# Designed miniproteins, single chains, continued (5), part 102

Each design is a single chain, and the fold is of that chain. pLDDT is the mean over its residues in the fold that is shown.

## One batch from the design tools (miniprotein)

Design m19542
Fold by ESMFold2-Fast:
Structure m19542 (fold): chain A 70 residues (1-70)
Amino acid sequence: MSPEEKVKQGIEAAEEFLKQGKEVLAKYLLEGTARLALDAGLLSEEEYNEVLKLIEEGNLKEAIEKLRKA
């Protein structure tokens, strides 16, 4: 599976957890997905830090949208 496909799968799983009200699991998965995207070169360090800030602020929908643009 490509890094791009792994990131997509992580985003989809995080959205599913969020729909189920499993916010802690969604946050955990989004943090891991953002790190994977950074390590694969799909996110810059600046974009990675912006995604982490959104996750910490509880703005998970915006974090997901930013990851999708990677």
Scores: mean pLDDT 84

Design m19543
Fold by ESMFold2-Fast:
Structure m19543 (fold): chain A 76 residues (1-76)
Amino acid sequence: MSDLEKAKELGEKLVELYREYLRAQSEGDQERADELFREMAKLQKELEEIFKNLPKEEQLELTRELLERLREIHAA
């Protein structure tokens, strides 16, 4: 598995956890929200370490994909 592929998988997992986090918040499930927040923080740190070591072209590709996914969440 390439670093770029791993970064894309982590980014996708972060987006899904963020959706679950927003849902837990809206449902008033504070315990689940806190758990999801900690898991997101861990994955974000791992993604940042990989991202730092990617070529500029791959960093731009990953950034575009993540921004598009985040846009989809906030457009709903």
Scores: mean pLDDT 81

Design m19544
Fold by ESMFold2-Fast:
Structure m19544 (fold): chain A 101 residues (1-101)
Amino acid sequence: MSEMEKEELLLRLQLRTIALGGEVFVMEQMATKLPLSPEEQELVKRAKELIERGQKLVKEVKENGWTDELVEEAERLIREMDEVLDRLTRIEHRKIAELRA
């Protein structure tokens, strides 16, 4: 990978971690008025686990640099984060509609 591609991968990982943190915050705020289902609670728990993995990987990369294994882990983690973000965003839209009714 080029140095630019490595910088872009780190930025993508950091941005996904921040975005996922924002969605968790929104879900917890909405839960005060519309309680989360058990499935939604499990998704929020998974999101928190992915955030911790993202923070740990960012720290590892900043301290020790990129390895092929860390690149593969980052790409895999970003894919999992994108799937969870999509699901949380769909739940958010549904709950906003319910709050307006």
Scores: mean pLDDT 87

Design m19545
Fold by ESMFold2-Fast:
Structure m19545 (fold): chain A 74 residues (1-74)
Amino acid sequence: SHLEEGKRLEAEGRYREAYEEYLKALEENPDDTEARGALHRLLREHFKDGAAHFVAAYNAIKTGKPLPPFPELL
């Protein structure tokens, strides 16, 4: 699954690719609490302005609006 691929990529330190996989998991199921939590944690730990970016990205997925620009790594 995209969630499991995201976890593998995150464990390898491949944070940008993990971000993309967690987004795909949430596009398939926006109510997936595990995928939502994984995306939130990834963004807060490894990306600039991660908490704000999580809110923008998750709201975009839930509303079908365009995703925010790709987040910058710390």
Scores: mean pLDDT 88

Design m19546
Fold by ESMFold2-Fast:
Structure m19546 (fold): chain A 60 residues (1-60)
Amino acid sequence: MEEEREKAKAILDFLKQTHPEYKEEIDRLKALLDEGASVEEVAEQLKGKFPEAAEILRSL
């Protein structure tokens, strides 16, 4: 749903603010959402570095 994607992007933006060293990787994940990837797919890619954030995305 559109609302889930917007929430996912907001969470990714927050991660960029707290972990600027991962900015480029997070921006890539945001681009995947824009290209039609599911929130679950993005959460799976995110879980290796940010397992807690990935769990939050899966709960949306």
Scores: mean pLDDT 78

Design m19547
Fold by ESMFold2-Fast:
Structure m19547 (fold): chain A 78 residues (1-78)
Amino acid sequence: SAETEALAREAERLLEEIKALIAQLPDEAKREEFMQRVQQLVGDTQARLAAEPERAAEILAETVRRLEELKAEVRAAL
């Protein structure tokens, strides 16, 4: 649906913003930790979408919220 596509695009934009912020972190260990968290979030979202495609909009909305929280944490680490 258009709504599901919009949420997917928002998640993709947030992922790119988060990756750019992580790249700016001076501490290598923190960069690795945040990148692992990004990979875990993406993997979990993909697995959930495959298992429950009827809940795609709900799953993507939760992912967007979690990405927004992660972005705030990365910014706080700058």
Scores: mean pLDDT 90

Design m19548
Fold by ESMFold2-Fast:
Structure m19548 (fold): chain A 82 residues (1-82)
Amino acid sequence: MVAEAREALAAGDVDRAKRLAIEVAQRMMDAVLAGNLAEAEQLAQGLEDLIQALEAAGHTDAAREVRLEAERLAAETARQLA
């Protein structure tokens, strides 16, 4: 997942990199809901690295979209746990 998103970004496929980054965010939330905190932490780090890589490559709009979707998923997950 994270490696595939990095490969897509390296190839210049921003749309694919964005979709894969959002998929990483979804897997991270699934791991949180399952109580798998170690997996959630690894996926969270991978997601942050991907967002930073998008920003560094000049794809600021794509990075912003990924960040906003990840924040939305995190808020929804927090509501389900409360």
Scores: mean pLDDT 83

Design m19549
Fold by ESMFold2-Fast:
Structure m19549 (fold): chain A 87 residues (1-87)
Amino acid sequence: ELDERVERATERVRERLLELGVDPELAERAARVVGEAIRASKVPLSPEEFARLQREQDRVIAELARTLSDEQRQAVNAAIAEAMREF
């Protein structure tokens, strides 16, 4: 049940990011990070796994900041926050 819900949320985030003009590869990476963050909120990660997730989050955020306008970044952040609130 949780796995199916996370997969659906991840797919919605990816689709929404594509609609907002995010590159397909970056949208997929961002959606995966959101899915892993949702799972981590329900089942705690090891310190090593958490550190790896944080590093990937930082890289994705930096790439989004470099490639998107302020308006696009606000819309992306809103979409991610909405998906996270669902859980």
Scores: mean pLDDT 80

Design m19550
Fold by ESMFold2-Fast:
Structure m19550 (fold): chain A 81 residues (1-81)
Amino acid sequence: HMYEFTEEAKKILKKYINSDKVTLGEAITALGEYAVEKGLGDPKTGVFDARGTELGKILGRDRFDASNAEELRKALEKVKK
């Protein structure tokens, strides 16, 4: 299945995706690349602090663990449609 980002999520994530519709893996990668580029966390730990960022507003969370499949799935639900 392919996912489409909300307009708000597209503004921050479109740079990291190849098309308007993405696979689950591409969506997860885009979230991680955004967090790394904005300096929100260490890519080696997979934990990111999104406090005060547009991503944090979309996710409704200050921190998330990108190595945790459930947290990534919940993040995807916040950024799709």
Scores: mean pLDDT 70

Design m19551
Fold by ESMFold2-Fast:
Structure m19551 (fold): chain A 99 residues (1-99)
Amino acid sequence: GIKEKIEELLEEAKELAEEALRLALEASRTKDRKLLEEAERLVEEAERKLKEAKELFEKNKEKLSEEEAEKIKKKILEAEITIGMAKIAIGVAKLILNK
């Protein structure tokens, strides 16, 4: 159903952001620009999936129980935090590689 679709998008966004964070940290360590470029692509994809999940949640919130809505809000926050961490790591990698 719609809840499962929103949860799937949020899980995918979080996993993409976690991989982006990992690649950005590795890019900083190895000075590999290709890893940095891949991290940027993954965070952009994560942001697209998060946006789609938020739009589906807003359009369908009346169809969700209070418990289901709170669970989705928590997953949104987790995805936002992970994307934020990946963006910080990408920013640090850019400073290291592009001095």
Scores: mean pLDDT 90

Design m19552
Fold by ESMFold2-Fast:
Structure m19552 (fold): chain A 92 residues (1-92)
Amino acid sequence: MAEETIKRLEEAREEVKKKVEKSPYAKSVKRLADEVTEGAIRAIREGKLSEEVAERVIELLKKGAEAAVKGDLKAAIDYFLEAGRLIQEAVR
């Protein structure tokens, strides 16, 4: 159900933003979370992103936020880049 998956992606984005609010990387992480979430939603609306891949994107968004809160910016960026790669491969 595309609409339910989109809602879960939007909820994950808001959870990420709330979680990283007090992090020194909040601004960069919020931007990356927005870009990844918007890309995933677009791919779902185009029928190109499966629910299984969307679940993996949600997992990576949450892991990226956790890494950022722990001060591990490299791990946070690596998780967001992996999410972006999954979306990019789905739209090819």
Scores: mean pLDDT 84

Design m19553
Fold by ESMFold2-Fast:
Structure m19553 (fold): chain A 77 residues (1-77)
Amino acid sequence: PVQQDIFDVYQEALRLFEESLTVPKEDIEKARELIERSLNLIQLLIDSTPESPFREQLQKLLEEMQKRGKELLKEME
């Protein structure tokens, strides 16, 4: 059950982030909301995961998602 919940949260975070990439340029507020929700889910997963190579990978993913999200929002301005 715990492993399935972690996987479901991970998949939902990735889905929301991918959805943000498909938002029309005119709808910057929707893109921002989707990015924030995806980042919050990854952060929740990091906070719930013991120190491990997997947690380190999640931290790197969070940093990359933050960078890509900022670049996307800048391109939409």
Scores: mean pLDDT 80

Design m19554
Fold by ESMFold2-Fast:
Structure m19554 (fold): chain A 84 residues (1-84)
Amino acid sequence: MKEELAREVLRLAEEMGLHPETVQRLVDHMDEEELRELLEELKGARSRREAVDIVARYLVRVGDRLNAQGDVDGLRALGLTPPR
């Protein structure tokens, strides 16, 4: 189920012109509920701009969760660690 949700998110993101590697990194760190919510929001997106804004919101949400969990490697994979 989680893999099927991730594939559908990646397919929609590619169709909407989003960067596949960025979306792949995001979905790799999402749980099944987050993936289901993201998929439903992406299905409702009316433009590439709305899709980008949706993905950005989930990057922040997932980043906040990973930070709370102390998952520094996950944050780095998402590009959410500040440059040194």
Scores: mean pLDDT 77

Design m19555
Fold by ESMFold2-Fast:
Structure m19555 (fold): chain A 74 residues (1-74)
Amino acid sequence: SMEEEREKVIEEAVKEYEKIMKEMVEQGLLSEEQAKQAVKNFRKMMEELDKTDNLTPEQLRTLAESFLKSVKDS
């Protein structure tokens, strides 16, 4: 279903963001607690966006990929 596909997109995006945050902690750019909080906030933002904006799974994936790319490039 579209709902199951959106949930999968959110989980994949959160896992990728968690990897980025973990790398930043290992480089001394963030504390472990800051990284955990950032991941929680990202998950909540993705879940809220899904509920509020009635996005398709593809639109949600595109937004997540754009955000993750901007984080990596900064």
Scores: mean pLDDT 82

Design m19556
Fold by ESMFold2-Fast:
Structure m19556 (fold): chain A 100 residues (1-100)
Amino acid sequence: MSLEELTERAIEILKGMLEGKDVTEEANELIEEMAKEGRYELAEVVLYLYSLAQHHKARGASKEEIAQALITALEHLLPKLSPETQKMVQKIIEELKKIL
């Protein structure tokens, strides 16, 4: 898959979580696909975001609170990431900011 397609799938998964949808299978499939292609940093970031969103959701956080937590975590990680992963993360931040 292209970086653009992987990024679009990651955004759909996160938006689904914010809407209260069960996206566990889709998240696992995306993470596995990234890992199989040797894109381990992309896989780790998606797993981290999925886990963070689930953690906040399980504690009764609102859609806006979850989106803000993800944005804060991603902005902190952004300068430490490879250029490919930075491109994915920047698009995710932009989409999450539209929810706020």
Scores: mean pLDDT 88

Design m19557
Fold by ESMFold2-Fast:
Structure m19557 (fold): chain A 78 residues (1-78)
Amino acid sequence: DVAEKIEELEKKIEELIKQLDNAKSASEVEKLRRELLETYFELALLYAQSGDQNKADEVLKKAQELAQKANEKLAELL
């Protein structure tokens, strides 16, 4: 069920973002950034495969914004 997979990925993203907001070390931020980007890319791929390119593009934009936020947090911890 594609809808179930989408819901699982969205919940995972929410949990990872919460962990990123609470991260205290550069190593932890880098690990969470990687996991979040992988999860966003998987979600975007599912939307693209289902024919919803607009949703795929929105998800990729969110991934880019998150990567920037994580990079800013990394700079603060270094």
Scores: mean pLDDT 85

Design m19558
Fold by ESMFold2-Fast:
Structure m19558 (fold): chain A 76 residues (1-76)
Amino acid sequence: MIHLRVRDELRPDLVLEAETLEEAKAKLEASGIPAEVRAIVIETLEKAAEKVEKGEDVVLTAEDGTFTVEARRVEE
């Protein structure tokens, strides 16, 4: 299972759980997050997928700190 948290200073934290990257993409689309932010989050997840699959926690921050993406794999 993938636990994803998107923190944006301009809106409430978005927290979702997904079994796959495709499920995470679908949930992000349904969340109403702006398309530009959604694209960056998806690209970030794809780039970090190898680390997440290895059980590593990944935290990535935008250049100006306006949003942070946290992704981790939970084995429960």
Scores: mean pLDDT 66

Design m19559
Fold by ESMFold2-Fast:
Structure m19559 (fold): chain A 100 residues (1-100)
Amino acid sequence: ALEEEIRRLMEEIERRAEEIKKHGSEALQKAADMIVAIAREAIAHESPEAAVETLRLMLRALDFLLARERGETPDLAALDEFERTALAFAEGLLDAAKRE
C-alpha cells in the first residue's frame, strides 16, 4: 500500500500547490513550486518509507502556506512536534522565495 499512499500524497500536494498558485503572492507561488520539486525528488531518490514521511511533511507545509494566503495565524500552542517542523520548513521556504 506504500505506492498507493505515495500517489495519494503527491496528488494532494499538487492540488494544494495549484490552489496556492491561483491566488498566492509570487513568493507563496515560488515556495509551493519548491515543495512540489522536493516531493518529486523524494519519490525519485528516497526509499518508499522515507518518501511517505517527506511527502507528509511537504503536504503539511503546503497547508501552512495556504493558511498564510488566507490570512490565518497558526495557534503555536496547539501544534505537535511534526506540525512545528512543517511550519518552520514552510516559513524557511517562503523566506528563501522572497529573496529571489
Scores: mean pLDDT 84

Design m19560
Fold by ESMFold2-Fast:
Structure m19560 (fold): chain A 64 residues (1-64)
Amino acid sequence: AAAEAYARAYERARAAAEAGKTPEESAQNVGLAGREEIEAAGYDPERSEAAERAATLAVIEAGG
């Protein structure tokens, strides 16, 4: 389901952000993780507001 795909994207993006050593690295990890999960679910990650929101929250949590 879409909600499950978005939840996975958020969790993976958050973990990727936490794994980053710099704000730039965290942002890159977040974008890649979120995009991969949403694409796997059959959605356009760049047009998915949920994926975008998940990436933004993960970056904020990482301090960027």
Scores: mean pLDDT 61

Design m19561
Fold by ESMFold2-Fast:
Structure m19561 (fold): chain A 100 residues (1-100)
Amino acid sequence: SKEEKIKKAQELVSESHKRLIEELGDSASPEELELVDQFFAGLYLIAAEAIENDEPIEKLIERMEELLARFLAQPRVSPAAKALARREYERLKEELKKIL
């Protein structure tokens, strides 16, 4: 069902977010943590909307990549956080393809 797919997408995004925060550790500023939180919230909203509206996977990927590009362009996000976000995004992209 759509509800089960949205729940699974939420779980996958939450796990990726938690991993990034744990791996980034005490090096992150509160401002950087807010930007990371917004990034993962945005990924979840894009995935949930795509599932609800039966959007093609290519449109989902396009919107997620636009969000990633905006995150990677943020001057107040560290190189470490950017590298971790790229890694978690690639993993999430492959996992989301399996449930859509």
Scores: mean pLDDT 89

Design m19562
Fold by ESMFold2-Fast:
Structure m19562 (fold): chain A 74 residues (1-74)
Amino acid sequence: MSAEEIVEAAGVPEEARAAAIELVERTLAEAKAAPDEFAAQVVIGETAARLHRELGLSPQQATAAASGIWEAAS
């Protein structure tokens, strides 16, 4: 899945969409470059927290985005 597809599937509001796509795209690259599964989980978890705290996404939306990143990076 692309970053755009992950953000769309997570139900991110239009006003947060561009910033969410940028964060997801960066996190996908970092997760794929991670030396192991644990390191990938750490960067994905940090992005979920950032989506919630900085972009105002619900915990459900942030968790959906994190799950999409994990599936795409695996």
Scores: mean pLDDT 84

Design m19563
Fold by ESMFold2-Fast:
Structure m19563 (fold): chain A 82 residues (1-82)
Amino acid sequence: YQGNVRRVMDQLQRIARTSRDPLDRQAARLGVQSIQYLLQGNVSLGVRLGRRSVRLAEQSPLGDQIIRLLQQGGYYAMLVYT
């Protein structure tokens, strides 16, 4: 599960660094932060940042990809603590 979380975070960080669209970059950045807080056990902040990431992603060219990565990352982050 830890390897799956890292793969998702690497993909979101790549979008945050390399995407041409500012909304894609911001949504991906918030997505990385969301997963990081979930992994630290700060579920409330993780969920809040994830919701903000989804809202921005709904308006962005790579939004569907970002939302899918967020769903995968959140799921795998929960499994790390199980």
Scores: mean pLDDT 81

Design m19564
Fold by ESMFold2-Fast:
Parts: C-alpha cells; sequence; structure tokens
Structure m19564 (fold): chain A 81 residues (1-81)
C-alpha cells in the first residue's frame, strides 16, 4: 500500500525496515502468518527506538485484515509494552 509506505517513511524508518513491513503485511493478508511474523521481527530489529517500533506496529495493524495476522501484531505490541 502506498499509504502504508508513506506513513512508515514519515516515522523515519529505513527503506529496508519499510520494505520488510510492507511484505509482512502482504503475507499476513495472504494467510502466510509465519512468514509475515519472521519479516516483521526482522523489521523490528532494524528499529532501535521502542516507541517508533510501537507506532510502526500500530500503523501496520490498520492494514492487516487477516485475524491471525492481526493477532501476531497485537502480541508483538504487548511484548514491546
Amino acid sequence: SMILKKKLKELGLSDEAIEKILEAVRYFNEGKVEEGRKLLREALSLIPDKEVALQALKIALTHVKNPEGRKVIEELIKELE
């Protein structure tokens, strides 16, 4: 999504972190939950600021329709809080 990419860029994320989040959201919406989780964890490792990581996860959650994918993002948000 162009909207998702723009929002993540405005947070100051690297292009690598943005691409991993975009691909994770795509995999979650395709039902590829474990591949999405792996990419999202890789993206988080590139975001040293915990508050920025939380904002990125909350933005990603608004673009995931698949309930299992949403649950993964919600679990990662709880791990960071």
Scores: mean pLDDT 88

Design m19565
Fold by ESMFold2-Fast:
Structure m19565 (fold): chain A 85 residues (1-85)
Amino acid sequence: DELKKKKEEFKKWQAANAAKYKALADQLNALLTTEELRAALEARVAPMDERVKELAENGRENPEAMKKVMEERFAFIQEQVEELA
């Protein structure tokens, strides 16, 4: 069952990267010291968050697509952290 295997791989990927992504999010929050910066970032990530939500609700059978969108979102956040630091 390829789908079951891909879902298990996705869960393992999430678990393995949970601490790293939490640390990245905490670092970003520390750098977003103004409401203007927070609002600007939120507006830029909103389409990515909507895509993740859509895949979670309608694309539950495609964990690889979900992983790709999440990786793109985290890569974007990492670039923002590096730009603001």
Scores: mean pLDDT 72

Design m19566
Fold by ESMFold2-Fast:
Structure m19566 (fold): chain A 92 residues (1-92)
Amino acid sequence: SALAEEYAKLAREYYEKGDLLSAAIYAGMAALLEPDPETSRIGLALAVERARELGALEEAYQALLDFARKHKLYDRIPLIEEAFRAAGYVPT
């Protein structure tokens, strides 16, 4: 979608600037906006793995949940929880 591509472009821009955490978060946001659930799940898992490598799972989890709530992507919240649980993060 056009909106997903805009967030993917932001992820690339932050990556080029060396802001790897913002790049991972924006990539996750782009994945959440993907209309195909399988593409969304795969993209989200990759973004969450990047956040794990950075030691920033809590920050990424909060940002992606806030994004999903803001854009009323309530059906995507279970995908966020699944991806973060698979990465070893259990929110409390």
Scores: mean pLDDT 87

Design m19567
Fold by ESMFold2-Fast:
Structure m19567 (fold): chain A 87 residues (1-87)
Amino acid sequence: SWIDELVEKYEKALKSKDIAEVEKVAKEIVERAKELNMSEEEINELLQRLGKVLAKISKSMSEEERKKFEEIFIRLGVELYKILEEQ
């Protein structure tokens, strides 16, 4: 499943704590969702799974790191929902 692959890639990027890598993966997720014409149900499932991964990994993060990665996640969610509204 592409959702499983994207979630795994996102988790790996978060564990690296490399902001540029997480932003790169977030952009890849948006591009893949758009290319695949993902349904609202698929986008909701993807966001729920990504959010759970962020919540688990954020327990080992500093407050500053957590805030930065949460900002990336919020932007990702906005971009994914924008795809649904434009379709």
Scores: mean pLDDT 85

Design m19568
Fold by ESMFold2-Fast:
Structure m19568 (fold): chain A 104 residues (1-104)
Amino acid sequence: ATNTVTVTVSPLGDEVTVEASLQGPYKAKVEVKDSKGNLLGSITLKPGETGLLRLEGVKDGQVLTVTVKALDENGNVIASASAKVTVRQGETTVVTLTIEVPEI
């Protein structure tokens, strides 16, 4: 089965808004980390849900790693995908992450 998460990164000043929209049958946890691996924000999405993370102190030129983790009914991570996004002031970046979950 396939989960698809569309992530929109919109920087404005020293703030970045990350919007994530989940399509597919599994819950997903979206994590945003800096280049040093520090967790800046996370949100758990239900199938069909859109969530918003507001990140402060993120500046132009910083690289963010967006990780999407597909979760089973018990909250265990069953698959994941990641993408790197460079923050560019005045520019909106859209990333689509597709997660294939093997049938058991």
Scores: mean pLDDT 83

Design m19569
Fold by ESMFold2-Fast:
Structure m19569 (fold): chain A 100 residues (1-100)
Amino acid sequence: MDTLEQLLTFFVQMLRHEMRYAAENPELTEEQLRQSVESLVNFLRSNLSPEEAKEVAVRLKEELARETARLLAEQTDPVGARRIEALARTAEELLEEVIE
């Protein structure tokens, strides 16, 4: 498995974990959720070339949409659903900045 595929898998798992954690922890502020995603994006920018970071960001954005839909389908709590949507929206915005 190539390095970029391993990184993509790792980041998808990390975002899935963060979205699940946000849904289960309503005490987390919007700022704390944003900081979690910013840490991920900063890792991409600091550890990959600009070209590799863009490639991973594009693919991660596509996988984020898919994982968000899956988690929302499994979510029965409206508050948890809104938190998943808020984190996903923040992640999409920050990933788009890496792509641009």
Scores: mean pLDDT 74

Design m19570
Fold by ESMFold2-Fast:
Structure m19570 (fold): chain A 90 residues (1-90)
Amino acid sequence: MAEERRKAYEEMKAAGKSDAEKTAYELATRAGATELTPELTEVLEGVAELERNGELSEEVRELLERLLEAARAGDAEAFREALRELRALL
C-alpha cells in the first residue's frame, strides 16, 4: 500500500495538480477516504484563503485539527464527519 500510495502521489505531482489537491489526496488516502479528495481540496483552498486574509476562526482551526487527527489514526468515519463540518463553515 505505501508504494502504491507514493506512485499515485507522484502521478498527481507530474499532472501539475495544486499543492492543496496533493495534500488532500495524501490525507484522504491515509484516512481511507480517497473519494473525498475533491471536497477536501476545496476545503483546504478555502482554509488557505481565510488564513491569508486573517479571517481563520478558532472553530475552523479545531475542525482542521480533528481532520488531521482522523487521517493520522486512519479513521475514515471521523475524517468524513470533520470534513462535513468544515464544508458547512466554508
Scores: mean pLDDT 76

Design m19571
Fold by ESMFold2-Fast:
Structure m19571 (fold): chain A 83 residues (1-83)
Amino acid sequence: DRKEEVAELAEEIGRLLAEGKSVPKELLERFQKLSGVSDEQLTKLGVALHLAGERAAEVAREAGELLADGQSDKALRLVIENL
């Protein structure tokens, strides 16, 4: 299921960001390919998740589900609302 895979990848990315770790390029590329987000959208989401801190992993999963449904604007808004 593409939606579940995108959600799991988003959660892992959020977890790494919450821990102050770098996200592997392969993980970002897989996430981008499956979610369909642009480089600009990926950058905006990364900045927002970084600012979410400890909540990044929790919020990232829900954002990933929205991205899988093509709702990138709602995904970004969800992350920002949890800053």
Scores: mean pLDDT 77

Design m19572
Fold by ESMFold2-Fast:
Structure m19572 (fold): chain A 78 residues (1-78)
Amino acid sequence: MKEKKKKADKEMKELLDKMGKIMDARAPTLARDGGVSPDYIRELGRKSLEEMREELKKLSPEEKMKKVEEMKKRLKTM
């Protein structure tokens, strides 16, 4: 069942890459609305993505895929 792990790892990487791009694009707007610097928003985002990566690494391939699909669904509503 190494194939499930490879698929989950690929989906995770693609999701985190997409989230990073969305955060970079939104950082100036979020910074303006929050009264903080864009760099502060980028640092918060980087930390959040690192925490998500570590959380996903601890999951089984099945749980990892479920979490990735859940996060993708949330991104579609943003």
Scores: mean pLDDT 75

Design m19573
Fold by ESMFold2-Fast:
Structure m19573 (fold): chain A 64 residues (1-64)
Amino acid sequence: MQEELFKKTKEEIEKVIEENKDSSMGEQLKAVAKVLKEAKEKGLSDEDLEKLQRYGMQLIAKAS
């Protein structure tokens, strides 16, 4: 696990969900997907990407 990149990506997911909390679930999911795409391009592992995707989906579900 690239701990620093994982932590930064997790914080960015939390930020984009908060910024889009009044938007549709689809817009929140698109924002999270963009953050994950950038993290993948920076070399984050598929295992870490899956964990962060599940985390983001859980946050969106709780906000709904």
Scores: mean pLDDT 80

Design m19574
Fold by ESMFold2-Fast:
Structure m19574 (fold): chain A 99 residues (1-99)
Amino acid sequence: MVPEEKLKEVEEKYVKTIEGIVKAAELVENDPEKVGEEEGVPVETIREDLEERKPEIEELKELLKKYKELEKKSKEEAEKFKREELPKLAERLRQRALE
């Protein structure tokens, strides 16, 4: 069995990865020119990458939106959602990173 400390570390890394992806997508959607300037990448390249990853980004946005709505209405439901959806999303992200 994996030590509980290692499980928490992995969960934290996946949460940060999801937050990072959504934050990056929102930045690109709201101010693609600024992102291009800060990263030193042409705006068109950023827009093309965003379009190719759009289905995955939308899925992550919907999951975070649902989580935030649950958190406002019920902290217990939000915690349950995290426990149920986070492992599934982590496994999917792992599969995409390896394949």
Scores: mean pLDDT 64

Design m19575
Fold by ESMFold2-Fast:
Structure m19575 (fold): chain A 77 residues (1-77)
Amino acid sequence: APTPEQLREAQEHFRRALEALDSGNVEEAKEHATRAADLLGAPQLAELVKQALDNGDVDFARRILRAVLRYVEEKLA
């Protein structure tokens, strides 16, 4: 299971990924999502986000990122 430190780092990367999508920077969003997913031990999550973005489905990518960010925030509370 991820440590509290890994969860905090993943939280920051998920926030940065969402900020990057809001600014239209898809490649930066993919980089942050990948780092966050690796910290959670769930690389398949980053693959899902990348696939959504490659298909132009930014709304689905945001939905995934927000759901996982919420999960991480709950684990840190």
Scores: mean pLDDT 88

